# Designs tried in a protein design run: designed miniproteins, single chains, continued (2). Part 54

Each design is a single chain, and the fold is of that chain. pLDDT is the mean over its residues in the fold that is shown.

## One batch from the design tools (miniprotein)

Design m5972
Fold by ESMFold2-Fast:
Structure m5972 (fold): chain A 66 residues (1-66)
Amino acid sequence: MSEEEKEELKKILKKYMDLSDKEAEIVIERLKSWSEEEKEEFLEFLKSRGASEEELEKVREILEKL
């Protein structure tokens, strides 16, 4: 994961999960150890919080690289 992809993911997490910068980084580190099923459940969670189709596509691409 590039630094740019990490910052983009942090922005989406902060926007939809009301996380601090530090909390968003902790979530990203946890995502690296999640199963494919857990990652799909997370995408559905973000969608339920109002994430756009474009934002969800970007998150999916980043998660596939982890």
Scores: mean pLDDT 81

Design m5973
Fold by ESMFold2-Fast:
Structure m5973 (fold): chain A 64 residues (1-64)
Amino acid sequence: MKKTVRIDAQGDLEKAIEEAKRAAEEAYKNGSELDVIVVSTDDAIRQAVLDAAEEYKKKLEEEK
């Protein structure tokens, strides 16, 4: 089943990245597919948060 997480990336990129990593870790533990919706007015910030989530998920899968 898909787990959908909404992350508000307005104004605080570091907190948004931390929340994305937390969501990825929880989805990995539960064996769920992660669907991340990032809310930001800046495309670069939105992409950075999405990239951080995917990179962290890949890292968790590689460490098994």
Scores: mean pLDDT 74

Design m5974
Fold by ESMFold2-Fast:
Structure m5974 (fold): chain A 68 residues (1-68)
Amino acid sequence: SARDLARALGVRELTEEFGVSREEAERIVEAALAGAPREEVVRRMQEHGVSEETATRLYEGVVALAAQ
């Protein structure tokens, strides 16, 4: 499904590019897919060293992919 693809791609980018653990990356992406506020998800990514701009782009990309 589009949602499963969005989860897989979001988790892969967080783990491979930013060194986030798979478990935490899964929790972050699942929060975005469940409709958590953008500010909450972005802030959580920033706690792991992702910039605000990159975190916002990743959030928007995951949500857009899941909506298809």
Scores: mean pLDDT 87

Design m5975
Fold by ESMFold2-Fast:
Structure m5975 (fold): chain A 74 residues (1-74)
Amino acid sequence: MSLVERVAAAVRTFADGLGLSEEVREAVVAVAVEGVENDWSYEELLEALRKVPGVSDVEAEALAALVDWVRKAA
């Protein structure tokens, strides 16, 4: 799998585990994928995730940390 595919899969699974709606889940996946494709910093990705309606600050931090971990593990 490409890095983008791994990030998308990990973020979907994690967001589903958080109990986010399908609409919010796909929105955070789209933001995470855009961040990876544009080589956003952790701080830039975190700020973008915080702007997604329905995502709490704690959820945004967890999602940003997950993306950073997947990028480093690839």
Scores: mean pLDDT 84

Design m5976
Fold by ESMFold2-Fast:
Structure m5976 (fold): chain A 75 residues (1-75)
Amino acid sequence: MGELQQQIVDYALEAVRHRERGDEKGEEESIEKLAEYIKQYYEAQGRSLSDEEARELAKRMVDTVLANRRDREAA
């Protein structure tokens, strides 16, 4: 169980690092991997996600991490 959650966290942080460095290719590749693990995590819980839904969740997760970081640094 914890393995999929750890992969999701690792790839979300990797995508954040790539975006902070301006590495659009690395960010895109990390988001694709993140989406795959999110999809697997939801399937393990009896919920199915499309590739598009998983990619949108991955993007939102990365955006949320960055927004929370900026808000904490600014506040």
Scores: mean pLDDT 78

Design m5977
Fold by ESMFold2-Fast:
Structure m5977 (fold): chain A 94 residues (1-94)
Amino acid sequence: MSIEERIEEIEKRAKELLEEAKRLADETGMSSILDIAEEVYKEVKELIKKAREAAEKGDLETAEKYLEEAERLVEGFEKWLKIMREQHEAAKAR
C-alpha cells in the first residue's frame, strides 16, 4: 500500500469511528463520549498531516512512524468504543 492509500484508509476508519461515537453519545446522553472522540479524531488528523509533510520531503521512514501512531490511536479508539457500547447495552438490561 502506498503512503497516500494508507492515509486514506486511516482517515476513513477514523471518520467511521467518529460517527459511531456520535451515535453512541446520542443513545447514552453522554456528551463526554463525543468530546473524547473529537479529541482522538483531531490527534489522528494531526499525525496524518505530519505523515504527509514527511512523505513530501522524501522521509518515508518518518511518515511511516506517524502513520503507525495514527493506526494505534484508531485501534485504541475502536476498542474503547466497543467497551462503551457493551456497557451501554448492559445498562439497558437493568
Scores: mean pLDDT 83

Design m5978
Fold by ESMFold2-Fast:
Structure m5978 (fold): chain A 93 residues (1-93)
Amino acid sequence: SELELAREAIAAIREAIRAALAGDIEAARAAVERAEALAAKVSGELGELLRRAAEAARRAVEAAAAGDVRGVIAAALAAIGEIIEAERLLEKK
């Protein structure tokens, strides 16, 4: 279902952020690629929120690869904000 795809996308975005913050660039890249692929399969407002969250997670991964700790934190916070909005929309039934 689209709701299952959305939950999997959120989990992948969380994993990408966690790995980026830990400096595990290989795991972070794998997770963000999976998040982007899952987000692309979700339509409407939920899909738009998930795409923005995945884009922010991608920025976190790129910042981590560059050794930009401040950039990782800023991008991670942006991704978390979009995830919170997506989760609120999921709770709406």
Scores: mean pLDDT 88

Design m5979
Fold by ESMFold2-Fast:
Structure m5979 (fold): chain A 84 residues (1-84)
Amino acid sequence: SLDQAEIDAAVAEIGAAVNLTLHRRHGVLTEKQVKAAEAIIEAINRDPSKGAELLPAVRAVLRGEITPEVKAIYKEVFGEELEE
């Protein structure tokens, strides 16, 4: 569906932003945002059917926002609170 294509595109975009930031080629994300993005990507990889539910969190991180939803996903995936 169109929604699935949009989810796939958003996941690809956040993954690319993480890779670029880690290689210091483009400072798109902070270290905190990289950790948040990795948690969201891991959550989607564990259950791809939840992609639509997690899309708002993906978009928040791409906008540079660490929302309560993003922090909750990080804690659920890694079992610890997102630092800072």
Scores: mean pLDDT 73

Design m5980
Fold by ESMFold2-Fast:
Structure m5980 (fold): chain A 60 residues (1-60)
Amino acid sequence: MATEEAAERAARSAEEGVLASGGSEEQAKRTYEEVKRAYLEGDLEKADAVGTRGITLAGT
């Protein structure tokens, strides 16, 4: 479905961002799951916040 496809795309982008920032596979997986969950709940602000936090923590 379009909503699931959009959530998957957003979650995968966040996962890739974590890995690109030097994060672990576990950090990438957690960020993927959290972004996908928030997106499917319709909370786009939360999806953006958890994605950004995951990437920032990976780069720290």
Scores: mean pLDDT 78

Design m5981
Fold by ESMFold2-Fast:
Structure m5981 (fold): chain A 81 residues (1-81)
Amino acid sequence: SSMKKRELRELVLKSVGYSILAVGYLLDGDVAKAIASLEDSIRYAQKALELAKELGDSESEKQEQDYIDLLQKKIAELKAQ
């Protein structure tokens, strides 16, 4: 539905917003806050992934899964320091 497609866009925007906050925290040297913001970004991306699955939107499903995988790898790299 058009309403569910709008909800998907809003979840994607929230996920992106948290990833931008994480970049800001990394520039300030605040690794702990950067990790927390990346975890919030993943949380919204996971909600977007589930909604994309409900909609049968295979392109958005792949995009959100790839994004989650990328952020999980980044968190692991930051935690290993």
Scores: mean pLDDT 91

Design m5982
Fold by ESMFold2-Fast:
Structure m5982 (fold): chain A 56 residues (1-56)
Amino acid sequence: GELKQELLRLIGEILRAIGDIFQAELDGESQEKIDELRKRYEELVARFQELLKQLG
């Protein structure tokens, strides 16, 4: 169903966000940029949790 496709897409986006955070830290990016990437990760996780409530 549609929910399954959205869930899989969110999992992919979360994994990419984690990768982006690690890459930014390795590259010595500014704390401001790292904080912005972490905020994006937190927003994706919150959305994932909301979808899980719809499935449970």
Scores: mean pLDDT 84

Design m5983
Fold by ESMFold2-Fast:
Structure m5983 (fold): chain A 97 residues (1-97)
Amino acid sequence: SAAEKVAENLKKNKDDPLLAEMAVAFARMVLAILELIARRAKAAGDREELARVAEELERAARALREAAEDAAPEVAKELLEIARRAEELAREAREAA
């Protein structure tokens, strides 16, 4: 899943500053893709896809919060901002499903 790939990249790369920044960039890209999928599913009235995307966003948010606990302060701040956005999108997808 997309959430599992985000979690793996954050865990694998946490000790290298450049690789950690690349993992954050990857997380932002995954979130943008999930947001696009959610928007299309909502427009189509696809409740099953909305529920699936909500689950992926919830898993991604959890992985981002866990990664933030071990990250440098600036990286942790970015991870928490992405996690909050993922949680918001998940809530909206759940409400639309």
Scores: mean pLDDT 82

Design m5984
Fold by ESMFold2-Fast:
Structure m5984 (fold): chain A 62 residues (1-62)
Amino acid sequence: MEKQKKIDEIRKKAIELVKAGKYTEALRVVRDGLDSLGLTPEERARIERELFKELDEVAKKA
């Protein structure tokens, strides 16, 4: 699915930014990326929550 590929690309970019110590930029990439996909508010909130949780886990391991 096209939306799933876009979400995976956003996730990869955000994780790379967290690993580079750019946590705030990673959060911005997630927000801006999800806003561009035309998701429903419910879908957006769920995906954003999952991605932010993943970024927090990556940051804790860094």
Scores: mean pLDDT 80

Design m5985
Fold by ESMFold2-Fast:
Structure m5985 (fold): chain A 80 residues (1-80)
Amino acid sequence: SAEEKAEAQKILDELLKKAKELGEEYERKLAAGEDEQEVLEETAKRGIELLEEALSKMPKSDTKLREAIEEMIEEAREVL
């Protein structure tokens, strides 16, 4: 439905915004001389949390979009 599509778009927009902020924080921490491995692991964990939050808010009737987010979570875990 139009309402479900609008809700999904808002969730994706929020996810993208938070992901960008997370990336900027990653760059700042590395520039500040924090441990590269620790910063990478923390950033990856927070990224997975953002994806899981987005999935929890996603309309249940949009199975394709939910499957896409679940796939992104699995791929992110495999990169770790």
Scores: mean pLDDT 80

Design m5986
Fold by ESMFold2-Fast:
Structure m5986 (fold): chain A 107 residues (1-107)
Amino acid sequence: LAAELAAAVAEAVRLLLAKGQEDQAAALLDAVTAAFEHALAGDVAGAEAAAARAVAIAAEAGPEVQAAAERAARAIIELARTASREELEAARTAVAAAVGAAVEAAR
């Protein structure tokens, strides 16, 4: 699940950067960060709202980015419902690493 989330967020970021949509990539990552913060606080409803915001941002960029964001949203909501704090922190670290690799590859 953490690997699926990391791959989906990295794919959405890669697609946005390939389109020159750096501001949208940053906004998507802010929404993903907010979803993790809500999940770590035990606020599943807040995580769902933040995940929905990430999907809305991605939808403006087209159906491929939206599909990646929807996969990421599904994974982070499932983690918010089922994962321990330690598993959520590990998933956040995996997302940061995958996104960092995607950004570096775009340079």
Scores: mean pLDDT 83

Design m5987
Fold by ESMFold2-Fast:
Structure m5987 (fold): chain A 60 residues (1-60)
Amino acid sequence: SEGLREAIAFLRLAAARSRDPAVAAEIERLAQKAEEHLRQGDYEAAQRDLERAGRLIEAA
């Protein structure tokens, strides 16, 4: 999905902007998991990874 790829790209940019290295690392890890799930066609799992990363960004 194009929208999911755009969301993953956004997460990577958010990780690069994070001043907390632990938060940046966790966001990048979730982005990598979402990309892997997307490659496998598991859109539901990819969406969950993106939602979790989104909550980390909101909490930071």
Scores: mean pLDDT 81

Design m5988
Fold by ESMFold2-Fast:
Structure m5988 (fold): chain A 63 residues (1-63)
Amino acid sequence: GPAAARRAEAAAAIAAGLPPEVQEVAREVAETLRRIGDQVDEYLALLKQGVSREEALKLSGLA
């Protein structure tokens, strides 16, 4: 929605204001955090389906 688009634009503007070397590091950190978030979402979805915590961790790639 409009609020999400505005937050994304603000984040891009902040990133554009950083020195190029800092922008590269910030991009890599953001990508890593996004990947971890995706794995956590998969883990939670598996738990909701009745998968055990141990198996859910293995299937989501968290363990």
Scores: mean pLDDT 74

Design m5989
Fold by ESMFold2-Fast:
Structure m5989 (fold): chain A 81 residues (1-81)
Amino acid sequence: MEKTLEAEVLLALADMYLALGKRLYKQGRFDEAIETYEKAIELYEQALKLAEESGDQPLVERARKHLEEAKKFLEEVKKKK
């Protein structure tokens, strides 16, 4: 239960960084968007690890989906730079 809650908190924090990265990208602030997306990816990876350790398969799938989305946004920003 505690590891599931920790994973959900990290996932929410990663979602906030992903949203910030998207905003920075829209403003043409590509270097800051890259750094922000990399931070989101790090937090999603931590959330995924905790979700896997908790055995919460729906949370694992959610974290994995969000992680892949963040990685796609990072690659899109790198192509624009």
Scores: mean pLDDT 84

Design m5990
Fold by ESMFold2-Fast:
Structure m5990 (fold): chain A 70 residues (1-70)
Amino acid sequence: MTEEEKLALIEEAERELVREVVQNGVVLSPEEGRKRLVELTVEIARRRGYSEEEIEELRKFTEEVLKNGT
């Protein structure tokens, strides 16, 4: 999985998270929002047929991006 693919999956997960917040009126703390974004990113990658090893690396990458704010 390339860095571009990882970033694209995170962007898709962000769109899905915004949809959940808007449609369901869910109030999330910043910590809850970050955890949910990681979960959505992993779920999207699994649906797209990435391996469990690639999904684990994607999870670590997503957590690192969110931790550093970039």
Scores: mean pLDDT 79

Design m5991
Fold by ESMFold2-Fast:
Structure m5991 (fold): chain A 63 residues (1-63)
Amino acid sequence: GKIIAIVGARTEEGAKRGEELAKKEGADEVIVLWNASTEEALALREEYEAAGHLAGIIGTEKP
């Protein structure tokens, strides 16, 4: 499996900050969700975990 980082962002600064945190944590793949709801971020995490990956959500404002 891969380590997937799901970054919830509403601003470009928030997205950059989330990407940097994901890189520090050794994420294999980074997915940025713009203006997404918490439900959308959680659904995407569940999808990746069901596929055998380890997924974490990094919300800088509201994923």
Scores: mean pLDDT 77

Design m5992
Fold by ESMFold2-Fast:
Structure m5992 (fold): chain A 67 residues (1-67)
Amino acid sequence: SMMEKLKKAEEIAEKAQREATRLVIEGRYTEAAEVLEKAAKEIEPLDKELAERLRRGARHLRELAKQ
């Protein structure tokens, strides 16, 4: 169902956000961006809006990595 897809997308996003936060604390911005990009790709068929939010987060982290 749609609700089950949204729930699964949220669980994937939550796991990715926790991992990305750990990598950011370690100064590993490019790897953190890659974690969010992978999660966004997995989430896209389940929740396109959530996938786009994760992609925006990944773009921000990639900009930080350029510093």
Scores: mean pLDDT 89

Design m5993
Fold by ESMFold2-Fast:
Structure m5993 (fold): chain A 93 residues (1-93)
Amino acid sequence: MVTLEKVVKIPLTPEQAEFLSDPEKTVEFQKNLKERVEKKIREEYPDAELVDLKIKVEGSYAIVKITVRAPSEETAQKALDLAIKEVKEELLS
């Protein structure tokens, strides 16, 4: 088993930054995003798992920490790349 972690820094719109300035809203958003990413990884790479996904808001940026586990480094990297894509699609669209 291979565990990979990446931290991505995503610029937020003023509206997103205001919404996520509420800690309760950040927790709910994190939960929904984690469920979305977990489902997508399970559909595309059933041997991989989302171990953790954490969001921290710093100024006008979301700092997202993503941890995945898989049987091989290649599968873990693909699952991690998919997770990053899903996170960016949620925060940038």
Scores: mean pLDDT 83

Design m5994
Fold by ESMFold2-Fast:
Structure m5994 (fold): chain A 71 residues (1-71)
Amino acid sequence: SRAEALQYTLEGARLASEGKYDEALELYDKAIQLDPDFYLAYVVKGTVYEAMGKTDEAEKAWEKAIELSPG
């Protein structure tokens, strides 16, 4: 469900704002499992990887978000 994927993405964003990056990534991965086309989950996943200094992983996540974005 997209609504359920959105809820996991929002909870992940809350955890990321608290510096709980590993927990945030787990919730984003759950959102992606529920809705693989939900580009917002990839956007926020990229932001968390960038905050962690994982630039290559961040770029891959953002590229996937662009591919899935309706424009």
Scores: mean pLDDT 85

Design m5995
Fold by ESMFold2-Fast:
Structure m5995 (fold): chain A 62 residues (1-62)
Amino acid sequence: MTPEEIKERVLERIKANVDLTPEQLEKLKAALDEGIKRGPHPKVLEAARDFLEGKTEEEIKK
């Protein structure tokens, strides 16, 4: 899948299967959107994967 397809699938899976706050969803969507606009960035894709695996920003950033 292309990075944009991955982003779309990740967001739809999260929206459908994970009970996130609107704030969390908006933050994740914005980060993925901006990453895709700038091109496929490993950090963006890694963050999406870590988010799906249940990792938090504190684990990823530190």
Scores: mean pLDDT 62

Design m5996
Fold by ESMFold2-Fast:
Structure m5996 (fold): chain A 56 residues (1-56)
Amino acid sequence: SAAEERRRIIEELKERLKKLQDEVQKLLDSGTLTQEKLQQMQAEADKLGREAKARL
C-alpha cells in the first residue's frame, strides 16, 4: 500500500539522517570538524531533505 511504502521511505531517510548526525558527532569528538567538513555534511543533509520532499 501507499502507506507502507511511505513508512519504508521515512525509515530509510531517518537512518540516513542518523548516519550524517553520527558522522558530525565523530568529527566533533575527534576534534577534526572543520568548516569545510561541516559544509559538506550540510550539503548532504540538504540533498536528503530535497529527496524526502520528492519521495514523500
Scores: mean pLDDT 84

Design m5997
Fold by ESMFold2-Fast:
Structure m5997 (fold): chain A 58 residues (1-58)
Amino acid sequence: MLEELKKKLKEMESLSIEEQRKVLEEMARIASTGGEEVKEIVDKAHNLLAEAIQRELE
């Protein structure tokens, strides 16, 4: 599972905002039961999505 989340995080860098949002939702649900390392990866995913959204709003 942790490896899957790391792979998803890497994929988010090249995804659209819509796709990033969906991936983040999946990762966030896992993080609630996955422990500290999973939460850190989800936090990074959240930051990537936030940056993408901010860029769109400019």
Scores: mean pLDDT 75

Design m5998
Fold by ESMFold2-Fast:
Structure m5998 (fold): chain A 92 residues (1-92)
Amino acid sequence: KTYSDEEINRDVLEAMERISESVIKITLETAEKIADEETLKKIRELEEELRRLNRELTEAQLANDQKKAKELLEQRKKVNDETSELIKKAKE
């Protein structure tokens, strides 16, 4: 089968979304083992926000909206940083 550059780009973005979902799953499994109920609830809310940001980022990249993609990447970094901090505190 001959693939177009557009099909390859779409497949790469879909693969990146699957990787992001795997990271979210591992984060939630880790939080469920170590966090109290209040911290776990916050982590679940952050990971749901991360799923939304990942979907919007894929859409922005497919639409070649580079300004929106940059804004979404910054928001995603903030969510990841908050989740990481909560997990570090839960381990202690």
Scores: mean pLDDT 78

Design m5999
Fold by ESMFold2-Fast:
Structure m5999 (fold): chain A 64 residues (1-64)
Amino acid sequence: SAEERERQLELTKQLFLELAETVEKLLEAKRKGKESGDEEAEEKEVEEILKEHKKKVEELKKES
């Protein structure tokens, strides 16, 4: 149906925007890690960013 297609398009758009935001956060975390030399802090921040991304993706799919 038209409604189903619109829902799929909106979900795809939201997933794309969420991925773009996550990529920006990962690049910033990696940049900060290189500047500080704290590899453990970088790894922890990356893990937290990826956990938040997974949570947001699940929330978006649940709302659709």
Scores: mean pLDDT 83

Design m6000
Fold by ESMFold2-Fast:
Structure m6000 (fold): chain A 69 residues (1-69)
Amino acid sequence: SREELLERIRRLAAELQRLRDELLEALEDPSTSEERIRELERRVREAERRLREEIGQLWPDSEVYVIRR
């Protein structure tokens, strides 16, 4: 249903926001390992892909999503 899809989008958007915050904190810490940064970048990209797919189900031709930083 639309409500179930919107809830999935909301959860994915929240997860993406958390991952972006973790990545920013890691980038601001000069002691953070390159491997840690690459791992967080991979997770951010995967979360963005999943969110884009779910939004595509709601608005097939839309580039709109609910999170901005």
Scores: mean pLDDT 78

Design m6001
Fold by ESMFold2-Fast:
Structure m6001 (fold): chain A 89 residues (1-89)
Amino acid sequence: SPEELLVEARVAYSKGDYEKAIELFEKAIKEGTPEQKATAYLLLGEVYYKMGKYDEAIEAFKKAIEVSTDPALKKIAETLLNYVEEKKK
């Protein structure tokens, strides 16, 4: 289920297995509700940022903002987006 994929992806991320985390978050994005997709995009952006993949992180945060209906998640994603854009300069 998308819920199980999000849990497994977070576990992979916590262990530093970024490749596995990305794969599992991408599966959650394909199968999840809009809320689950927004959460997966937010966390996927954090994984890409940890890898130094700033363009991919920016794209993921923009997608989290686009699909989310939660003002709190949007604000977090906007804050992280601005931070990564400043680092890319």
Scores: mean pLDDT 88

Design m6002
Fold by ESMFold2-Fast:
Structure m6002 (fold): chain A 64 residues (1-64)
Amino acid sequence: MIDLEVEITLLHIQAYLAEKDGDYDTAIKYYEEALRLAESNPDAPEDVIRELKEALETVKKKKE
């Protein structure tokens, strides 16, 4: 089984690749899913949650 921390990292990578391709809708979806998992995991570092929130805000601004 894949740990939540690994799943969050994979979603972050997928979001980054989508953002690089200019697919901001897909990037937003992956960042939101990663953030949801991180916030649901009590073992997730606050720094990871903060980084995902900042990345999501950045992508949303690029789409606007």
Scores: mean pLDDT 79

Design m6003
Fold by ESMFold2-Fast:
Structure m6003 (fold): chain A 66 residues (1-66)
Amino acid sequence: ARFRVELSGDVAVNIGIVLRLIGEEDVEVKPIGENVYEVTYSGSDEEAEALYKELSSDPNVKVTRL
């Protein structure tokens, strides 16, 4: 699965979110703009949906399915 992740928190919050994503198994993170990332998840569809829901629950994160 692929997601666009847009971060609107402060520098420390945004760094924390990026580090968490980089630490996830089967996740590739590509910067595509300032505080905008393309996230590719190569695990199961169920785990991809769980990741999407987790990201979308964060008020500092705008996540869009690609």
Scores: mean pLDDT 81

Design m6004
Fold by ESMFold2-Fast:
Structure m6004 (fold): chain A 97 residues (1-97)
Amino acid sequence: KRYDIPAFRLIDEGKYEEAFEYLKFVYSKKRLYPEDALFPPLMAYIYYKLGNKELAKKFAEEAVKNEDEIRAVLPTLSPGDRAVVERALELAKELVK
């Protein structure tokens, strides 16, 4: 059960480098859970906060393409985790304009 992803806590605490290491490790695996669809929007958000606009835009484009799949996972998340993903999707849409 991947509802408690440490990356959500680290993002809320502003620890973007640590959140990046968690997501980089998990994202490198083949998809095993629907929650894996959350990694592109979260990676876009983290890269943006770390100042890497080029990689932020690449992951944002992937997140926007997979928005329906990401939104299908949102009801399975806690309200706090859902808010993080919704902020990330909002940023992704702005980055792909």
Scores: mean pLDDT 75

Design m6005
Fold by ESMFold2-Fast:
Structure m6005 (fold): chain A 99 residues (1-99)
Amino acid sequence: MEILESLPPKVKAASLATAGGINAAAAVWALSQGDREEAIAAAEAAADNFLEAAKYVSEEVAKEIEELARKLVEAARAGDAEAVREAALEALRLLDKAL
């Protein structure tokens, strides 16, 4: 997103949260195909997107997002597609309420 830095803060944060959701969905899809390497890469990208979005929320919510980002990557490493989905959906829910 080459224009992301020029967007209003709330739009920038929402765009990052959306990118995180898309990357988490890609991780779930990769796990369904048996592609653990692709799933881990997508989960790490999703975690990075959620952590960047967390810069625009309260410290309390940011800490919850940090824990969910860690769980999301660990779930992908374990091959647990349901845990990836649950962590991503909770991160999106928290960001939606905070933004």
Scores: mean pLDDT 85

Design m6006
Fold by ESMFold2-Fast:
Structure m6006 (fold): chain A 65 residues (1-65)
Amino acid sequence: MKLSEEELELDIRLGVAQIEVAVGATANKLELPESLAELVEKARAAGDERLARAAEELARLEEEL
């Protein structure tokens, strides 16, 4: 399989975003919703801007992949 520099960069960013979402959701005791958009709203309601940004980044990367 061919992994281009761009594909490798996106894969690394996707992995990091997934880890940040999992850690942030666990720390805030939030149930993982069906959509990342709902997770962003719940994170912002809880005041966790880091989790909100991680969920937005994950959603953006999944759309591009």
Scores: mean pLDDT 73

Design m6007
Fold by ESMFold2-Fast:
Structure m6007 (fold): chain A 82 residues (1-82)
Amino acid sequence: MEEELERLLEEAIEAARAGDLERAKELSYQLGRLIAERSPSVGEAMRLLSRAAERVAPLGEVGRLLSGAMWEGFLEAARARA
């Protein structure tokens, strides 16, 4: 994962742990968008999305919420490029 993507992921996790779910969702959405915009292939995008999902999984229900926001951002950016 690029350092910028890793920093966004870390910031989203920190926001979630602090109880700032709005910020955590926004950062996860932005992460998804950047993965769609910067990935040269579907395989690379899926690898980055899977890695991010694994990193938020320990947050349980909140982790599922962040994964959902990330997928929403990814799909919107991917659709806009198509």
Scores: mean pLDDT 82

Design m6008
Fold by ESMFold2-Fast:
Formats: sequence, C-alpha cells, structure tokens
Structure m6008 (fold): chain A 70 residues (1-70)
Amino acid sequence: SRREQADRYLARGRELLARGDYEGAARHFTRAIELDPSYASAWAGLAYAYYRLGDWEKGKEYQQKAVELG
C-alpha cells in the first residue's frame, strides 16, 4: 500500500539521519510525504534534516506542519 511504501521511506530517512546524511534523509522524508501528506513523523523528520542542513526557515515551516498533523 502507499502507507507501507511511506513507512519504508520514513525508516530509510531515519537511518540516513543517524548516519549524518541529511540531504539523503530529506529526499526520503519528501518521498514519504508525497505518498502520505498527513504523515506527521515524515514532516518532523524533514524539519530536522533541514535544521541540520542550516535551512532554519524550511525547518520551521516543516515542523509547524508536523505539529498541525499531530
């Protein structure tokens, strides 16, 4: 299902965050969001990746989206 695919992208994004690959993590979290735009954990992961990349504005916007979704 789309949700199962989104879960796999989320899991891979988290692995990439743990390894310090913030650009790779952002790509995978973006794919999870494309599959499930209501996936709060994917938005939170994307926010964290952008904070680590130094893009505080995008990080803040994506974190707000994660909070809105729960």
Scores: mean pLDDT 90

